# Designed miniproteins, single chains, continued (5), part 92

Each design is a single chain, and the fold is of that chain. pLDDT is the mean over its residues in the fold that is shown.

## One batch from the design tools (miniprotein)

Design m19193
Fold by ESMFold2-Fast:
Parts: C-alpha cells; structure tokens; sequence
Structure m19193 (fold): chain A 75 residues (1-75)
C-alpha cells in the first residue's frame, strides 16, 4: 500500500537523520528497499542509492535521497 511505502520512507529518514553509525543506516535502508520493492520499485531503487551513500559515510546525501523519494510518493 502507499501508506506502507510512506511509513517505510519516514522510518528510514528518521534513522538516517538520527544515526551516528553509517553502517547501521546503510543496512536499515537496504532492508527498507527490500520491503518497498514489491509496492514501489522506483522508491526501492532510491533507497538502495541512499544505502550506498550511507556506506560511503555520506549521511547528508542519504537523507536528501530519502526526503526526495518521500515527497515523490506523497504526490
């Protein structure tokens, strides 16, 4: 459901914004992508991109990707 995708994206954004651990953030983003893929493959692809950014230590980029994806799904 759209509500399920929004909840997953909101949870992922919270983790990225509050986490001090890029590896934990990356793993949670990857799990969110798996959960979202059957409902919204494009959102899942964006979550995978955010996970890669988090793996590189770039939590600001990861957050930006999740925020942009969340805005798209809300439309």
Amino acid sequence: SKEGVLKALESALEVVKTSKDPRLAANLLRTAAIDVEPLDPEAAARLREASRAAEQGDLEKAAAIVEETLKRVEE
Scores: mean pLDDT 83

Design m19194
Fold by ESMFold2-Fast:
Structure m19194 (fold): chain A 75 residues (1-75)
Amino acid sequence: MEEKKKLILELHQYHLDAVERLLTLPDTPEKRKILDELHKLSVEAIDKIMTSTPEEAKKIVEEFRKKADELLEKA
């Protein structure tokens, strides 16, 4: 339980940092779509963590970070 809480907090922090970076960019339709996709990815990742082992949860957080980075590169 405690390990999963730490991983969820880490995911939330990474998501927040990514959103803050996007907010420094010009307001474009592309940026808005990226923000929406990033939110969807975070919700899906958290849902998966809730039913996962701590080992699986760590992998889910790492995958979220990778996908978030790929979305930021498109912005």
Scores: mean pLDDT 81

Design m19195
Fold by ESMFold2-Fast:
Structure m19195 (fold): chain A 56 residues (1-56)
Amino acid sequence: AESLVIKDESLTVDPKHNTPIIEVTDAKSGKKYLVGAGAFKESGLTPETWLGPEDL
């Protein structure tokens, strides 16, 4: 298993599966969404360049 560590923002590990997940907050609704790190890596995004939930 590979681990991703983000110093500036929130990359956390799912405690059930030990899978890195990324938490994003929608500024319009204030809701939080979780995205698997695999999809994040494929998109080439960084936490500091968050996309909106509809862009994920």
Scores: mean pLDDT 46

Design m19196
Fold by ESMFold2-Fast:
Formats: sequence, C-alpha cells, structure tokens
Structure m19196 (fold): chain A 109 residues (1-109)
Amino acid sequence: SKEEELIEKFRELKKRLEAGEITVSQVIEEIKKLLEGITEVSEELLIAILEALVPLSDEDKEFIRESLKEGVTTIKELLDKSLEKKQWRVASALSLLKQINPDLKIVKD
C-alpha cells in the first residue's frame, strides 16, 4: 500500500541517519517532500515519521499510542501533552514535524 511504502521510506531515513549517511537537515527535507499533499496520518505512519526525526524508545512510542487512544488527533494537542508529561524526545520530534506540516490530522486505522 502507499502507506506501507511511506513507512518503509521513513524507516530507511532513520537507518541512514543512524549510519551517518545523511544529516538531520536532509532528513527534514526528505520528510517534507514525502508528506507533500498528505493531510492525514495513521498512528504507525506518525511513529515512523517521528522516529526518523528523533530516536524514540519503546516508552516514548507507548506514550504516543496511549495519547491517541485518549482522543488526541492533532500534532499540536500531542505536542502540548508531551510537554505537560515531560516527554522531551517526543516533544522534540513533534516540534520538528509541526514546522514541516502543522495541520496533519492523526487518524485511527
């Protein structure tokens, strides 16, 4: 599917960044291109994007999943909640994503 292809591309960006093959600025530019015309992201796609921007632990990813279960549907709401709960890695990744596309909606499925 198109979503699975996007998730694989974001996972490849993460691997290339971890290997020192690309810079954070290059990751941001590639994410910006890949998200062009995208208005809605699933939970798994969101997590793949955020992990490409900032290394996330399993605890960080669980915080994201639980927040979405509680009814968070926007990047701004998730960022505000991450700051309140002192989830600094999640907040950093979301701050970068907000600069790329602040109007992304998070959808279940």
Scores: mean pLDDT 86

Design m19197
Fold by ESMFold2-Fast:
Structure m19197 (fold): chain A 76 residues (1-76)
Amino acid sequence: MTTDMLQYIAKKLGVSPTLVGAAVGSLEAGLSDEQIFEVIKNTARYVHGMSDEEAERLANELLSKKEEIKELLKKL
């Protein structure tokens, strides 16, 4: 995946390219929803300095958009 594609997905979802990269990489690796949640949560906490509560909310939002992310990935 190119940086431009990560930016495109980030713009469509309204989230940072770094968080999209974490979600996309986890999906491509075939991780479970629980594992994808943890990857996104940890990225939000450690990269963006979010609180545990805010990181969990964001991880849940991105998981709810999992099918949209998969659809966008097929356009790559």
Scores: mean pLDDT 76

Design m19198
Fold by ESMFold2-Fast:
Structure m19198 (fold): chain A 79 residues (1-79)
Amino acid sequence: IKIPTTDAEVKAAEAEGEQHKQLGKEALAQGNYDEAIEHYNKALDIYEALYKATGDKKFLEKAMEVAANLLEAAVKKVI
């Protein structure tokens, strides 16, 4: 994904990451594990790019949260 370079791009990327995180949670709750995995992967990529661009640990914390949710969805898909 593109690394955000302006404050407006950072804010837009934060909103996109939150949207994918929320869609992933909804898909997971409904048992749609493939959709949950797809959304969590997109959110993880976004938060990783935000952390790379800003160095703000809040994005690292969000990335770790999403990674845990991704692992849960992946495990539930297999079993």
Scores: mean pLDDT 82

Design m19199
Fold by ESMFold2-Fast:
Structure m19199 (fold): chain A 113 residues (1-113)
Amino acid sequence: MEEFEKAIEELKKILDEFIDYLRSKARNGEEVDLDEFYERLNKIYEALKKAIDASREKLTDEEIDKVINLMNELIDKALEAYRAVANNRPLAEVDELIEQIKKIYDEIIKILK
């Protein structure tokens, strides 16, 4: 349980840092470095895997499949947010994608509890 709580706390921290990164780039009209974006995305992926692994013994095969699908959806939405920033889309559009990422995260956490 303690390992799971730490994994979830670290995942939330990494996700919040990623969100702040995207919002900052969108607000300033700054170019998003693709390598930095992938490094940040990989941190989210690794943190998600760690959280899933920490709760694996409590999850059914169906719940594991659902969480993996949600993880893939979160990664896809992160890539959509990257493209929105890279194409200099309005901050409001980036914020909408960020809210979708947060909703997917909330659904993952509900399953992992």
Scores: mean pLDDT 82

Design m19200
Fold by ESMFold2-Fast:
Structure m19200 (fold): chain A 99 residues (1-99)
Amino acid sequence: MTEKEKIMIEAADRIGEVVAKAAEEIVKKTGKEGGRLAQEMVDEVNGLLSEGVASGEIRAEEVAEVVREKATKAGVEEVGKEAEEEILRIGREAEEKIK
Protein backbone atom coordinates (compact mmCIF):
# COMPACT_ATOMS: atom_id res chain seq x y z
CA MET A 1 0.00 0.00 0.00
CA THR A 2 1.37 3.44 -0.91
CA GLU A 3 1.40 6.29 1.66
CA LYS A 4 -1.24 8.08 -0.45
CA GLU A 5 -3.49 4.98 -0.45
CA LYS A 6 -3.09 4.66 3.34
CA ILE A 7 -4.06 8.33 3.89
CA MET A 8 -7.09 7.94 1.60
CA ILE A 9 -8.27 4.72 3.29
CA GLU A 10 -7.88 6.30 6.77
CA ALA A 11 -9.84 9.39 5.60
CA ALA A 12 -12.58 7.19 4.05
CA ASP A 13 -12.84 5.22 7.33
CA ARG A 14 -13.14 8.44 9.40
CA ILE A 15 -15.75 9.89 7.01
CA GLY A 16 -17.67 6.58 7.15
CA GLU A 17 -17.75 6.81 10.98
CA VAL A 18 -19.15 10.39 10.80
CA VAL A 19 -21.85 9.24 8.34
CA ALA A 20 -22.76 6.20 10.50
CA LYS A 21 -23.15 8.51 13.53
CA ALA A 22 -25.33 10.90 11.49
CA ALA A 23 -27.50 7.95 10.35
CA GLU A 24 -27.99 6.87 14.00
CA GLU A 25 -29.02 10.44 14.96
CA ILE A 26 -31.49 10.63 12.04
CA VAL A 27 -33.14 7.38 13.21
CA LYS A 28 -33.17 8.52 16.88
CA LYS A 29 -34.83 11.86 16.01
CA THR A 30 -37.23 10.68 13.25
CA GLY A 31 -37.88 7.00 14.07
CA LYS A 32 -39.21 4.87 11.21
CA GLU A 33 -39.82 7.90 8.94
CA GLY A 34 -36.09 8.74 8.65
CA GLY A 35 -34.85 5.14 8.71
CA ARG A 36 -35.04 4.65 4.93
CA LEU A 37 -33.30 8.00 4.25
CA ALA A 38 -30.56 7.12 6.78
CA GLN A 39 -29.99 3.75 5.05
CA GLU A 40 -29.94 5.38 1.58
CA MET A 41 -27.41 7.90 2.90
CA VAL A 42 -25.08 5.16 4.26
CA ASP A 43 -25.36 3.11 1.03
CA GLU A 44 -24.68 6.10 -1.28
CA VAL A 45 -21.76 7.31 0.88
CA ASN A 46 -20.16 3.84 1.03
CA GLY A 47 -20.37 3.69 -2.78
CA LEU A 48 -18.73 7.13 -3.15
CA LEU A 49 -15.97 6.31 -0.64
CA SER A 50 -15.20 2.93 -2.27
CA GLU A 51 -15.12 4.46 -5.78
CA GLY A 52 -13.03 7.38 -4.47
CA VAL A 53 -10.34 5.14 -2.96
CA ALA A 54 -10.27 3.04 -6.17
CA SER A 55 -9.89 6.17 -8.38
CA GLY A 56 -7.39 8.02 -6.13
CA GLU A 57 -9.94 10.63 -4.92
CA ILE A 58 -11.39 11.36 -1.45
CA ARG A 59 -14.71 12.79 -2.77
CA ALA A 60 -15.47 14.49 0.56
CA GLU A 61 -17.55 17.27 -1.07
CA GLU A 62 -19.83 14.71 -2.80
CA VAL A 63 -20.23 12.71 0.44
CA ALA A 64 -21.04 15.91 2.38
CA GLU A 65 -23.70 16.84 -0.23
CA VAL A 66 -25.41 13.41 0.08
CA VAL A 67 -25.43 13.64 3.90
CA ARG A 68 -26.84 17.20 3.87
CA GLU A 69 -29.57 16.28 1.33
CA LYS A 70 -30.73 13.10 3.13
CA ALA A 71 -30.72 14.72 6.61
CA THR A 72 -32.67 17.73 5.27
CA LYS A 73 -35.26 15.44 3.63
CA ALA A 74 -35.56 13.56 6.96
CA GLY A 75 -36.31 16.89 8.73
CA VAL A 76 -33.08 17.01 10.77
CA GLU A 77 -31.03 19.61 8.86
CA GLU A 78 -28.86 20.31 11.95
CA VAL A 79 -27.55 16.69 11.94
CA GLY A 80 -26.67 17.03 8.24
CA LYS A 81 -24.90 20.37 8.76
CA GLU A 82 -22.74 19.08 11.64
CA ALA A 83 -21.78 15.95 9.67
CA GLU A 84 -21.08 18.01 6.49
CA GLU A 85 -18.67 20.32 8.38
CA GLU A 86 -16.78 17.34 9.90
CA ILE A 87 -16.62 15.42 6.56
CA LEU A 88 -15.24 18.47 4.72
CA ARG A 89 -12.63 19.02 7.47
CA ILE A 90 -11.48 15.36 7.27
CA GLY A 91 -11.26 15.59 3.45
CA ARG A 92 -9.26 18.83 3.55
CA GLU A 93 -6.79 17.44 6.15
CA ALA A 94 -6.26 14.27 4.07
CA GLU A 95 -5.72 16.23 0.82
CA GLU A 96 -3.14 18.45 2.59
CA LYS A 97 -1.24 15.28 3.66
CA ILE A 98 -1.30 13.90 0.09
CA LYS A 99 0.18 17.10 -1.42
Scores: mean pLDDT 84

Design m19201
Fold by ESMFold2-Fast:
Structure m19201 (fold): chain A 60 residues (1-60)
Amino acid sequence: KEEEELRKKRIKAVMKTAEELIDDPALAFTIAGLVYRENKDEKDIEKIKEKTKEMAERAL
């Protein structure tokens, strides 16, 4: 359950960060999904948020 909660926190953090930076919900979801897939081995939530911000900035 601890690991399941961590997975939920990771995807929620990525999606929330993308939605805060990107006004288009579809684009935000796409970027969040890409970041989550590319960083599947990254367990640091802060690092995943930074990766999300970098990808969002490149898309904008």
Scores: mean pLDDT 75

Design m19202
Fold by ESMFold2-Fast:
Structure m19202 (fold): chain A 93 residues (1-93)
Amino acid sequence: NETKGKEIEELAERVQKEIEELDKLSEEAKRKGDETSARQLRAQAEMKRRALEAAEELKKEGNYDEALKLLQAANDGDMNSVTELLDEYEKKK
């Protein structure tokens, strides 16, 4: 499944770039005194970061389908699906 491996790498790269932008926006909001926006942006970045870490572990285990589902949800901004998938992943560890 070389094709799935490449798809995971591409999605992981996109999610990583999203995390970097969210971190930047969070710091900007914090500097402007918008603590509420800063916290929300930081929370989104943290959730996406956890999805990246879990997906990388799943890929190393050969669980490409689960890694893809998690990264696709994170890339699409479907935070409810990310939360559910992370909860399932954590319960198995």
Scores: mean pLDDT 83

Design m19203
Fold by ESMFold2-Fast:
Structure m19203 (fold): chain A 63 residues (1-63)
Amino acid sequence: MKPIPKEVEDALVRAYTRGAIDLETVQRLAELAANKEVEAAKELAETLPPEWREEILRALDTI
């Protein structure tokens, strides 16, 4: 996997560990972040629960 910003990695790990997102969603968001496809990553993040959506969107803004 291409390196992604630590803030994005940490947010995805926390959401996955809490059962808020599945592994497929983690992998897709990480792929989009690694490719700097921020808008597509944000669109996917908007499908998540509001609590995790805001944390992940904030992390994606670091790209």
Scores: mean pLDDT 78

Design m19204
Fold by ESMFold2-Fast:
Structure m19204 (fold): chain A 55 residues (1-55)
Amino acid sequence: MKPLSPIEKALRDAAERLGNEEALAHVDAAVASTDPQERQDHIERAALALGEAQG
């Protein structure tokens, strides 16, 4: 299992605390990704999902 980056951990912690399942799914997909570009895309989508849910 690849370790979570600091940003991935922060996004996962935030998503779990807020109950944002979409953001959590994107963080899980990022961690599972072997391609750095796919990983970054999922990180950005997780951040957007958290932002959209808050306002």
Scores: mean pLDDT 76

Design m19205
Fold by ESMFold2-Fast:
Structure m19205 (fold): chain A 92 residues (1-92)
Amino acid sequence: SMAAEREEKLKLLEQFERTLAAFKVKEEEGLPLSTSTEELRARAEEVLANHSFDELIEYALEYVKKNESEEEIKEFEKFVEEMKEIREEFEK
């Protein structure tokens, strides 16, 4: 059902936000993928406390523009817009 699909999207949005925070921590600290999840978790929480969802998205977009092709940038932008729309609906 559509209601179940929206619920699933909400869970994906939450996961996406945590992923963006962890990504920023990794970039800021120059950490490898094998970094301890416990240490990364604490720093990611700090990033989430000091940055809005939109700020983390803008940071990720700048990174993607620097390192990816135009086609991949467009795909990422489309996904971001969909996530922003979902978030906006749940902010009401």
Scores: mean pLDDT 72

Design m19206
Fold by ESMFold2-Fast:
Structure m19206 (fold): chain A 83 residues (1-83)
Amino acid sequence: MEKEKELGKKAAEEVRAEAERIYQDLGPTPEATRRIGELGDEKAKEFEKQGLKTVAEYVRKAANETASRAEGEYVRQLIEQAA
């Protein structure tokens, strides 16, 4: 369990860096949120296939944190445009 948590933290850092790059490249858009979500799911499923469920949870959480920021900013922009 402890070794899997350490691996999970490392995998989460890699996924977070990749997700942040997508967010920086695409900005707060539905496209960024979709691509970050797909990245997180793809990486997590690969770890799940290996029996590394804790690592998969860390990966999904890292991707979801960045995706949530992109989505929240996009929703704020829509509200501003509607006002």
Scores: mean pLDDT 81

Design m19207
Fold by ESMFold2-Fast:
Structure m19207 (fold): chain A 94 residues (1-94)
Amino acid sequence: PSPAEVARHRAHVLALLDYELEVAKKTLDEEMYKVWEEVVERMRALLRSPEATVETADRLLEVAGRMGRMIREGVPVEKVREEAMKLIEEVERE
């Protein structure tokens, strides 16, 4: 993709993450919201990297989706944090 296409896709994913964070603030307890906010901040940093690709953005959306599923399944906050951070670290290494 062109740099302009990558920038547009990145902006769309950032907007989606911002929307999910706003929803999380209204629906989650304070401890789980803090984990969600921490994860989203790390994702934003990766998306703003000059090395971020469309694949990077798509993989980060997959991490957010998995985290949302774990929260809905009642996984404890510390386990959600551990798994989300592990998945983000895997995206960072590639």
Scores: mean pLDDT 80

Design m19208
Fold by ESMFold2-Fast:
Structure m19208 (fold): chain A 70 residues (1-70)
Amino acid sequence: AEPEGLPVGLRASPDTPDEEFIERVAERMEEVGRAWAEKQGLPPDEIEKVAEEYREKARESAQGALDLAA
């Protein structure tokens, strides 16, 4: 079965403020980017860079989705 805790926590809901949704998506994608970069065997400097890039893209994507829905 799909994990119910973390994936549900990353979704927008009627009870979730837009900023909180964006922050949760950004935080999770930062973790995903960091884990992916570690798996690729990148040096620490590049791991941090990839994590930051994933975080920024996640924020922009989440904001864009909210703007489109508005």
Scores: mean pLDDT 70

Design m19209
Fold by ESMFold2-Fast:
Structure m19209 (fold): chain A 78 residues (1-78)
Amino acid sequence: GQEVELEHKKNERLLEVRQARDTDKALKVASLANEDEKEFLIKIFQDNPALVEELKKIEPQNATDEEILKALGEEIEE
């Protein structure tokens, strides 16, 4: 269902952010994520107070996995 797809997208975005280990990339992902995704992202970075504080300042925008991956500097090829 749609719920499973949304959870899958969240997990993919969070994994990409973790793999990048880049504050700027994490902030880009947070700006494109919805409110729930942003809140979850804050939790996974709870041990990085500087990043958490910056994430809280960003107003979230709903985006697709493709837009998130592009924000991480990766090109999606068809």
Scores: mean pLDDT 63

Design m19210
Fold by ESMFold2-Fast:
Structure m19210 (fold): chain A 104 residues (1-104)
Amino acid sequence: SEEKLKKYIELLKEFVDRWVKRISKLTPEEQKVEAFRLVIAIHSAVLEMIREGFSVEDIKKAVDEVLKHLEEIASKLDPETRQILEDAINLIKKLVDKILERAA
């Protein structure tokens, strides 16, 4: 349902906001580890959405909104942290595209 999709998007955006506040206190090496964990968390969320019966179109919409939110946050960060987050965003895009191609 559209309402269930909206709740998933809101929860993922809240997770991202908490994650960003956490990484801002870490070293660049620790930030890279946390960026990898973010990639795994988004990957797991997409797999759970497939398991719950969300359409490929709804999952794409949710991922696109979350990634757009991440890109907006990245634009406000210091250059080093911004690059780490942008690399994670690009990896998420590639992994999600491959998952959804297999789910279709």
Scores: mean pLDDT 84

Design m19211
Fold by ESMFold2-Fast:
Structure m19211 (fold): chain A 68 residues (1-68)
Amino acid sequence: SRKEELIEELEERVEELREEYPEVPQSVIDALKKAAIEAIEKEENPTEELVETLYGLIRHELERIKAE
């Protein structure tokens, strides 16, 4: 389904972030990924724009954690 396709795309992009942010615990990245997937699952008509927004939020949060 379209929803499954968008979730797969988000998961692939998040795996790239694990390599870029090795200082961030994997459990934290897993929690952010889970929250983003749940957001897509709850949306009746998820879009590519939603995936971009969620990816941006994850990346921004990882930057904040890295700065601590």
Scores: mean pLDDT 85

Design m19212
Fold by ESMFold2-Fast:
Structure m19212 (fold): chain A 74 residues (1-74)
Amino acid sequence: EPLSLTERYIIQAIAEAFLNGDYELAKALLEEHKDFLSEEVYQELKSIIDNKDFEKAQQLLEEARAGIEAERAA
């Protein structure tokens, strides 16, 4: 399923907060914006934060940035 532009910006914000070590901000952003996220994306982000999965967080950040850039270039 294609991610919305809004969903990509939310993923970017959460991943950046998490990778900066601000887990409380990452959790707050996830809960604040959960209604704009699909259940699948919400569960993935929650799992990344809860398990401190830095590798997946890096991957999601790169994918979100690439998707935002592609949308703006189109």
Scores: mean pLDDT 81

Design m19213
Fold by ESMFold2-Fast:
Structure m19213 (fold): chain A 90 residues (1-90)
Amino acid sequence: MKLKKDAFKLKPGDKVTLELQEKGKAPKTVTVTVTEDGRLADFEGYFKDKNNKAYSPGTVVQLLKEGETKTFTWVIGKEKKEVSVTLLGK
């Protein structure tokens, strides 16, 4: 049984509100629920920081304080895009 979940992720059932701003696009607010697998429901892909270190979306949320904004490379399949992620609420 493969249980490589991050124990430091938010608890299952928690809701997280993020603002995502891609370069050249308007900001979009997304509210996602933490799944039993410790992932964010309906959130695809993963993030890389400025040092090319990969993070799951749940890990990024754990690294952000409320109202904090950080820029990541958002990787979805073969697409890579720069995105500013702001934690609006937990």
Scores: mean pLDDT 69

Design m19214
Fold by ESMFold2-Fast:
Structure m19214 (fold): chain A 92 residues (1-92)
Amino acid sequence: MSIEEGAEAVGKAAEKATKEMPPEELAEKLRELLEEALEELRKLGAPEEVLERVRELGERLVRAAREGDAEAAGRAARELALLLAETVERLE
């Protein structure tokens, strides 16, 4: 399975969660996951520029979820998943 297929699956999961979960509850959970991901990436030695991009995409995802915009949430989640996968692979 390709990284791209995995990222698309994450995007679809984010769309579904945005449609099925209360917006504020989903936004809070996504913010917690974003903060945890940033902490783990920092421990792995990810460059500041990568951490900034992850934060930007994560903030976009949280906002889309809070607004109930399933398509925007899916797109942001897909882009974030791609960036995270590429970053982890490069650090290994």
Scores: mean pLDDT 82

Design m19215
Fold by ESMFold2-Fast:
Structure m19215 (fold): chain A 95 residues (1-95)
Amino acid sequence: MELEDLKEAVEEALKIVSQIDDPAEAFRAAYEKVRELLREKYPDLPDEVIDYAASLIAGAALDIKETGRFSVDEAAELIQKEVERRLKLIEERKK
């Protein structure tokens, strides 16, 4: 996944979690929105990878909202590395 697409997804997730006071509902709403956005941009990626990336992005947006410890850019860079690691593991498991 491209870094700019991940930055956009984190920003969209952050907008959603900022509008919802309940953390569980905020995570769910951000996850569903980001999942659809990533599916549209990366239709050829496995569902496992899209779902994993969406979960990381939604979680990162909540952490940014609650703690401010990470910027959107820092979160996107960390998520990109984790997604690349997951893709490599999936490719290795496909024989």
Scores: mean pLDDT 82

Design m19216
Fold by ESMFold2-Fast:
Formats: sequence, structure tokens, C-alpha cells
Structure m19216 (fold): chain A 68 residues (1-68)
Amino acid sequence: SIREEAIAEVRRFVEENKDLSDEEWKLAFLKFVSRLIDKYSEEYGLSFDEVQLLVHEIAAEAARLRAA
């Protein structure tokens, strides 16, 4: 599913960027989310509401993993 693919990408991003400061991580994450959403919107034809839901799920998982 798109959700499972997105969560796998988030986990990879957090692992690859674990050594960044909070400020650097926030900037990197913003760029990561932008690229990922553009990719999925093009590949799957997501609606605006579906994009917003996916962004929410991505942000929640990233916050959980970063705090661990």
C-alpha cells in the first residue's frame, strides 16, 4: 500500500539522518516530505485530501522515531 511504502521511506530517512541537529533535521525532513509527496502524487494520482492525510501520517511516524 502507499501508506506502507511511505512509512518504509520515513524509517529509512530517519535512520540516514539520525546524526543531524534538530534544526538541520527539520530542513532535511521538509525537503524529503516535499519530494516524496510529489513522487506519490505523480505515480498514484492522489487527491489533495489524500496528500494531506499521507503528510499527517508521515509526520507522526517521523516524530515518533526521532523521539526514540
Scores: mean pLDDT 83

Design m19217
Fold by ESMFold2-Fast:
Structure m19217 (fold): chain A 78 residues (1-78)
Amino acid sequence: SLEEEIEKAREEAVRDAREAKKAEEEGKILEAIGLKLRAIGSVWHAHLLGKKLGKPELGQEAAKEVNEIDPELKLKLE
């Protein structure tokens, strides 16, 4: 279902965001950048699917969780 796909995208975004922070703390800058891009992509995937489902709040929650992990990303969904 779309809801299951959105939840999976949210979980992947949060995981990649946390791994990116860990990589950054370890000085693995290129790895951290790649993980941040993956997290951003997963948030946007959740956002687009959430809009299609008529539940835009689902993507917003994913963005909020990722922004709590990495405030510098400042993800804003339109």
Scores: mean pLDDT 86

Design m19218
Fold by ESMFold2-Fast:
Parts: structure tokens; sequence; C-alpha cells
Structure m19218 (fold): chain A 69 residues (1-69)
């Protein structure tokens, strides 16, 4: 079985980010379902499309490392 990764992106700095995230999740899920009907194994990922969201995640991860060591 062939595995396909379906990727969606949402600008997390937008005030509409929650609504956009829900729409994007529905879009990638529908695409994944169509791919599975064709015999593929589909996995979905929705992440931040803007640099601010990526930068915040990176900063948080670095600071959290000091707390768990």
Amino acid sequence: MKTVLVVGAVPVSSPDAPALAKKEEERVQKLAEELEKLGYRAQTVVGPSDQAGVERARKYFKEAEELVK
C-alpha cells in the first residue's frame, strides 16, 4: 500500500485562524478519504503557514527543554 501525506497550512497569527484551521482540516480530510478510495494510505497534517507561528513553537520548545532536564 502506498502512503501519501496530505499537508494543510493555516496562518496562526490571523484573528480568523480557528475558522481557517477547521476549513483546512476538512479540506485535507476529504482529500485523504478520496486517496484512500484509490488504494492509498493517507495521513493528514495541518500546521502554521506563517513565520510567527513557527517562531513561537521553536521558542517554546527550547525553553521547555530546560524544564524537563
Scores: mean pLDDT 68

Design m19219
Fold by ESMFold2-Fast:
Structure m19219 (fold): chain A 70 residues (1-70)
Amino acid sequence: SGVEQLNEAGREIYRALLARGLSEEEAEKVALKVYILAQEGRKDEAIALLREAGLSEAEAKELVDKIVNA
């Protein structure tokens, strides 16, 4: 699975998505997309994707910033 490729910040996103009721497969796909978008400097798109998945704007921004600054 792709979870092993995530750093600790990416794993935090995965756990947050599971807590919001996403399946393991859906949470992994969203976490990986967010990780890639953040690494590409597409922070606004990464934040928007997390918000669509049910995270607050503040929580989404905090998690994306952890990826970019890792």
Scores: mean pLDDT 80

Design m19220
Fold by ESMFold2-Fast:
Structure m19220 (fold): chain A 59 residues (1-59)
Amino acid sequence: MFSKEELKNMAKELYKEGVISEEALEKVLAAKDAEEIKEIILSNVAEEYKETVKILLED
């Protein structure tokens, strides 16, 4: 499982690729726990990317 810092870095890359919004990135950066970060990412990812992002979060 990823650390909080690794998840924040992943969210930055997802934002650069247009997979999540700027608002989602801001929520991730403000989150305190890795679990909250994962929930924010999965809740704010477009449906077509959700499965791919799940796989990335599990690796």
Scores: mean pLDDT 77

Design m19221
Fold by ESMFold2-Fast:
Structure m19221 (fold): chain A 105 residues (1-105)
Amino acid sequence: SGEELYEEGRKALEEGDIEKAIEHFEKAAEQFSSDPSKLVKAAQVYWDLALIYSGQRDLDKAIEYLEKAIELYEKSDHPDKEENIAQAREALAIVKKRKKELEAA
């Protein structure tokens, strides 16, 4: 069901239904994060959510979901764990910088 929710979210995103995509991705991430064998899938969905919220200029939600993705990668046993964490931390730094620039303007 988590995989089906993720695919429905992707389809909604392709059709431009951002609200429906967020709803399906949030449900998919919750289902994947409850399964220790699917933590990397959960982290990937939270990263997708962070990109969507960043596009909507909701930088606080983007930061929240990138931090959740990092936590899930850290809990995983995936061989690409270090690379995934490094990429997510770089994305987090970019979003935090944009937020500071927006608040300073």
Scores: mean pLDDT 86

Design m19222
Fold by ESMFold2-Fast:
Structure m19222 (fold): chain A 95 residues (1-95)
Amino acid sequence: SMNDLMQLRNQTLTQIRDLLSSQISDLRRLQRTLDSLSTELHNMVRSVQDGDDSSADQHMSNAVNVLRSSGLSDSTVSQVSSLLQSFRQQVQQLV
């Protein structure tokens, strides 16, 4: 019957959600880390544009702290940290 097909669909979707729940949680954590880093980089650019190097350095420190608390591997943390340092230097040259 139609009701049997709908019940099967709903049961299957529930099982898929249960299997993906841990991976969805991990992806949400990574997305929050990326959003936080994006915010700190955006604020760093604004601070440099305003001539406020002290605030720009504070946002850099905040970005490093976000990265350290991310739960990413040491290798990934080192690579992203290098990108953050390069970004800080380049923003000063472009603004």
Scores: mean pLDDT 83

Design m19223
Fold by ESMFold2-Fast:
Structure m19223 (fold): chain A 85 residues (1-85)
Amino acid sequence: KPKILSLEIKKLDDETLEITIKAENKEDAEKIAKFVVEFFKSRGLEAEGKVEGNVATVTVKADKDVIDTLLNNKDKFKKLLEYLL
């Protein structure tokens, strides 16, 4: 089960969120990136993942109201990802 060492959520613009997740190794980062991208796509959102070393970066595109909801629920989202991974 991949372990999340750190998770940061940043608003890039009104319709774009960047989620940066640090894993223990590159293989876990790739698994996390794929999982998070598919999670958002399953919810009808546009998402793209990138991996550099042990860091996964996922960019999510959604309407402003959805972005604001995700930002207001960062802690719940972190707990959800830790539970699902």
Scores: mean pLDDT 81

Design m19224
Fold by ESMFold2-Fast:
Structure m19224 (fold): chain A 92 residues (1-92)
Amino acid sequence: GNDEESKNKLKQLEVVAKVAEILLKDVESLSPEVERELAEGLEIMIEGVKTGDPKLVLEGGKKIAELFEKLGLPEAAEKALELGKELAKELE
């Protein structure tokens, strides 16, 4: 077993789950454009977790937060920023 690989994969899944939780609370439906932009931000965060790059998780979180602000979801935007900061802190 590869313990480090398993832990990294678990963190990637945690990011997906937390972003999905934020979405499911406040979003009635996603347009294809919003879905693509969200996927791009999430991919940046996942890459940051995968590579251990705190700057990438912050950048991805900020991109998702900016998208939520544009959609009129300021609470979701704050949660996305906080998730990015928390992950960056954990990656040192």
Scores: mean pLDDT 76

Design m19225
Fold by ESMFold2-Fast:
Structure m19225 (fold): chain A 87 residues (1-87)
Amino acid sequence: EVEKLKKEFEELLEEIKKRLEKGEPVPEEVLKRAVEILEKLKSLMEDEEFRPYHEEAVPVLAIATLSHYFKLKAEEAEKLIKEELAK
């Protein structure tokens, strides 16, 4: 049902927004699930009905993905520095 997917998507976006507000990492599984639901909504809805979901979701998912990526890169860099200093 489209309404159930809309509700699940809105709940996931709110979870992502709350995590970002607290400076907490967004788990990859949450990001993947949000993208999966967004793709399913795109297939089930008319373009005009879907557009607001896409316009709201893309910036939030992009910020969450970049934040997750930069955190992973920072952690990788710290590990490499510690390993080098141990030599």
Scores: mean pLDDT 76

Design m19226
Fold by ESMFold2-Fast:
Structure m19226 (fold): chain A 93 residues (1-93)
Amino acid sequence: MEELERLARELAELLKAGKEEEARKLMAEAAARLTPAERAGLAVMTTALVLGLPEERARRLAELARRAAEGDEEARRELEELVREIEREVAAR
């Protein structure tokens, strides 16, 4: 998780700075070293950080995404519920 957190923070900063090509390259390099479940966690954490969510919430979403990718149906349902809640919060700004 610490390695994914570092990568997610770096990716989020690149995306916030408008450096989409650099972010894509870093993501591709990371993806080559990560499992599908870890890639899901990285993608969700990066998105949460770009949206300005607290690190604790971003970590929770990443953990749920990783477990869901491994076939945890409870984690998948909880992730879907949290994502819908975040979408409502972002839309209500």
Scores: mean pLDDT 80

Design m19227
Fold by ESMFold2-Fast:
Structure m19227 (fold): chain A 69 residues (1-69)
Amino acid sequence: MSPQDLAKTAQHNAKVAEQAGALEPAKLYQQAAEYAKQGDVKKAEQLVDQAEDSLTPEDVRRMGALQPA
């Protein structure tokens, strides 16, 4: 995945997480998108992993319901 693709995906996940009420994961995805835009792919990937680890099963369900694709 290119840094631009990673940034786009992280920004999208941040918006979906925020809409689902997963505020801490949303913040981590936003930070990941910013690092990806700067070309810091390793830091961006670490933040994405941290965001995913912070998601509860309920957060994942709500996010999936908002965007099932």
Scores: mean pLDDT 78

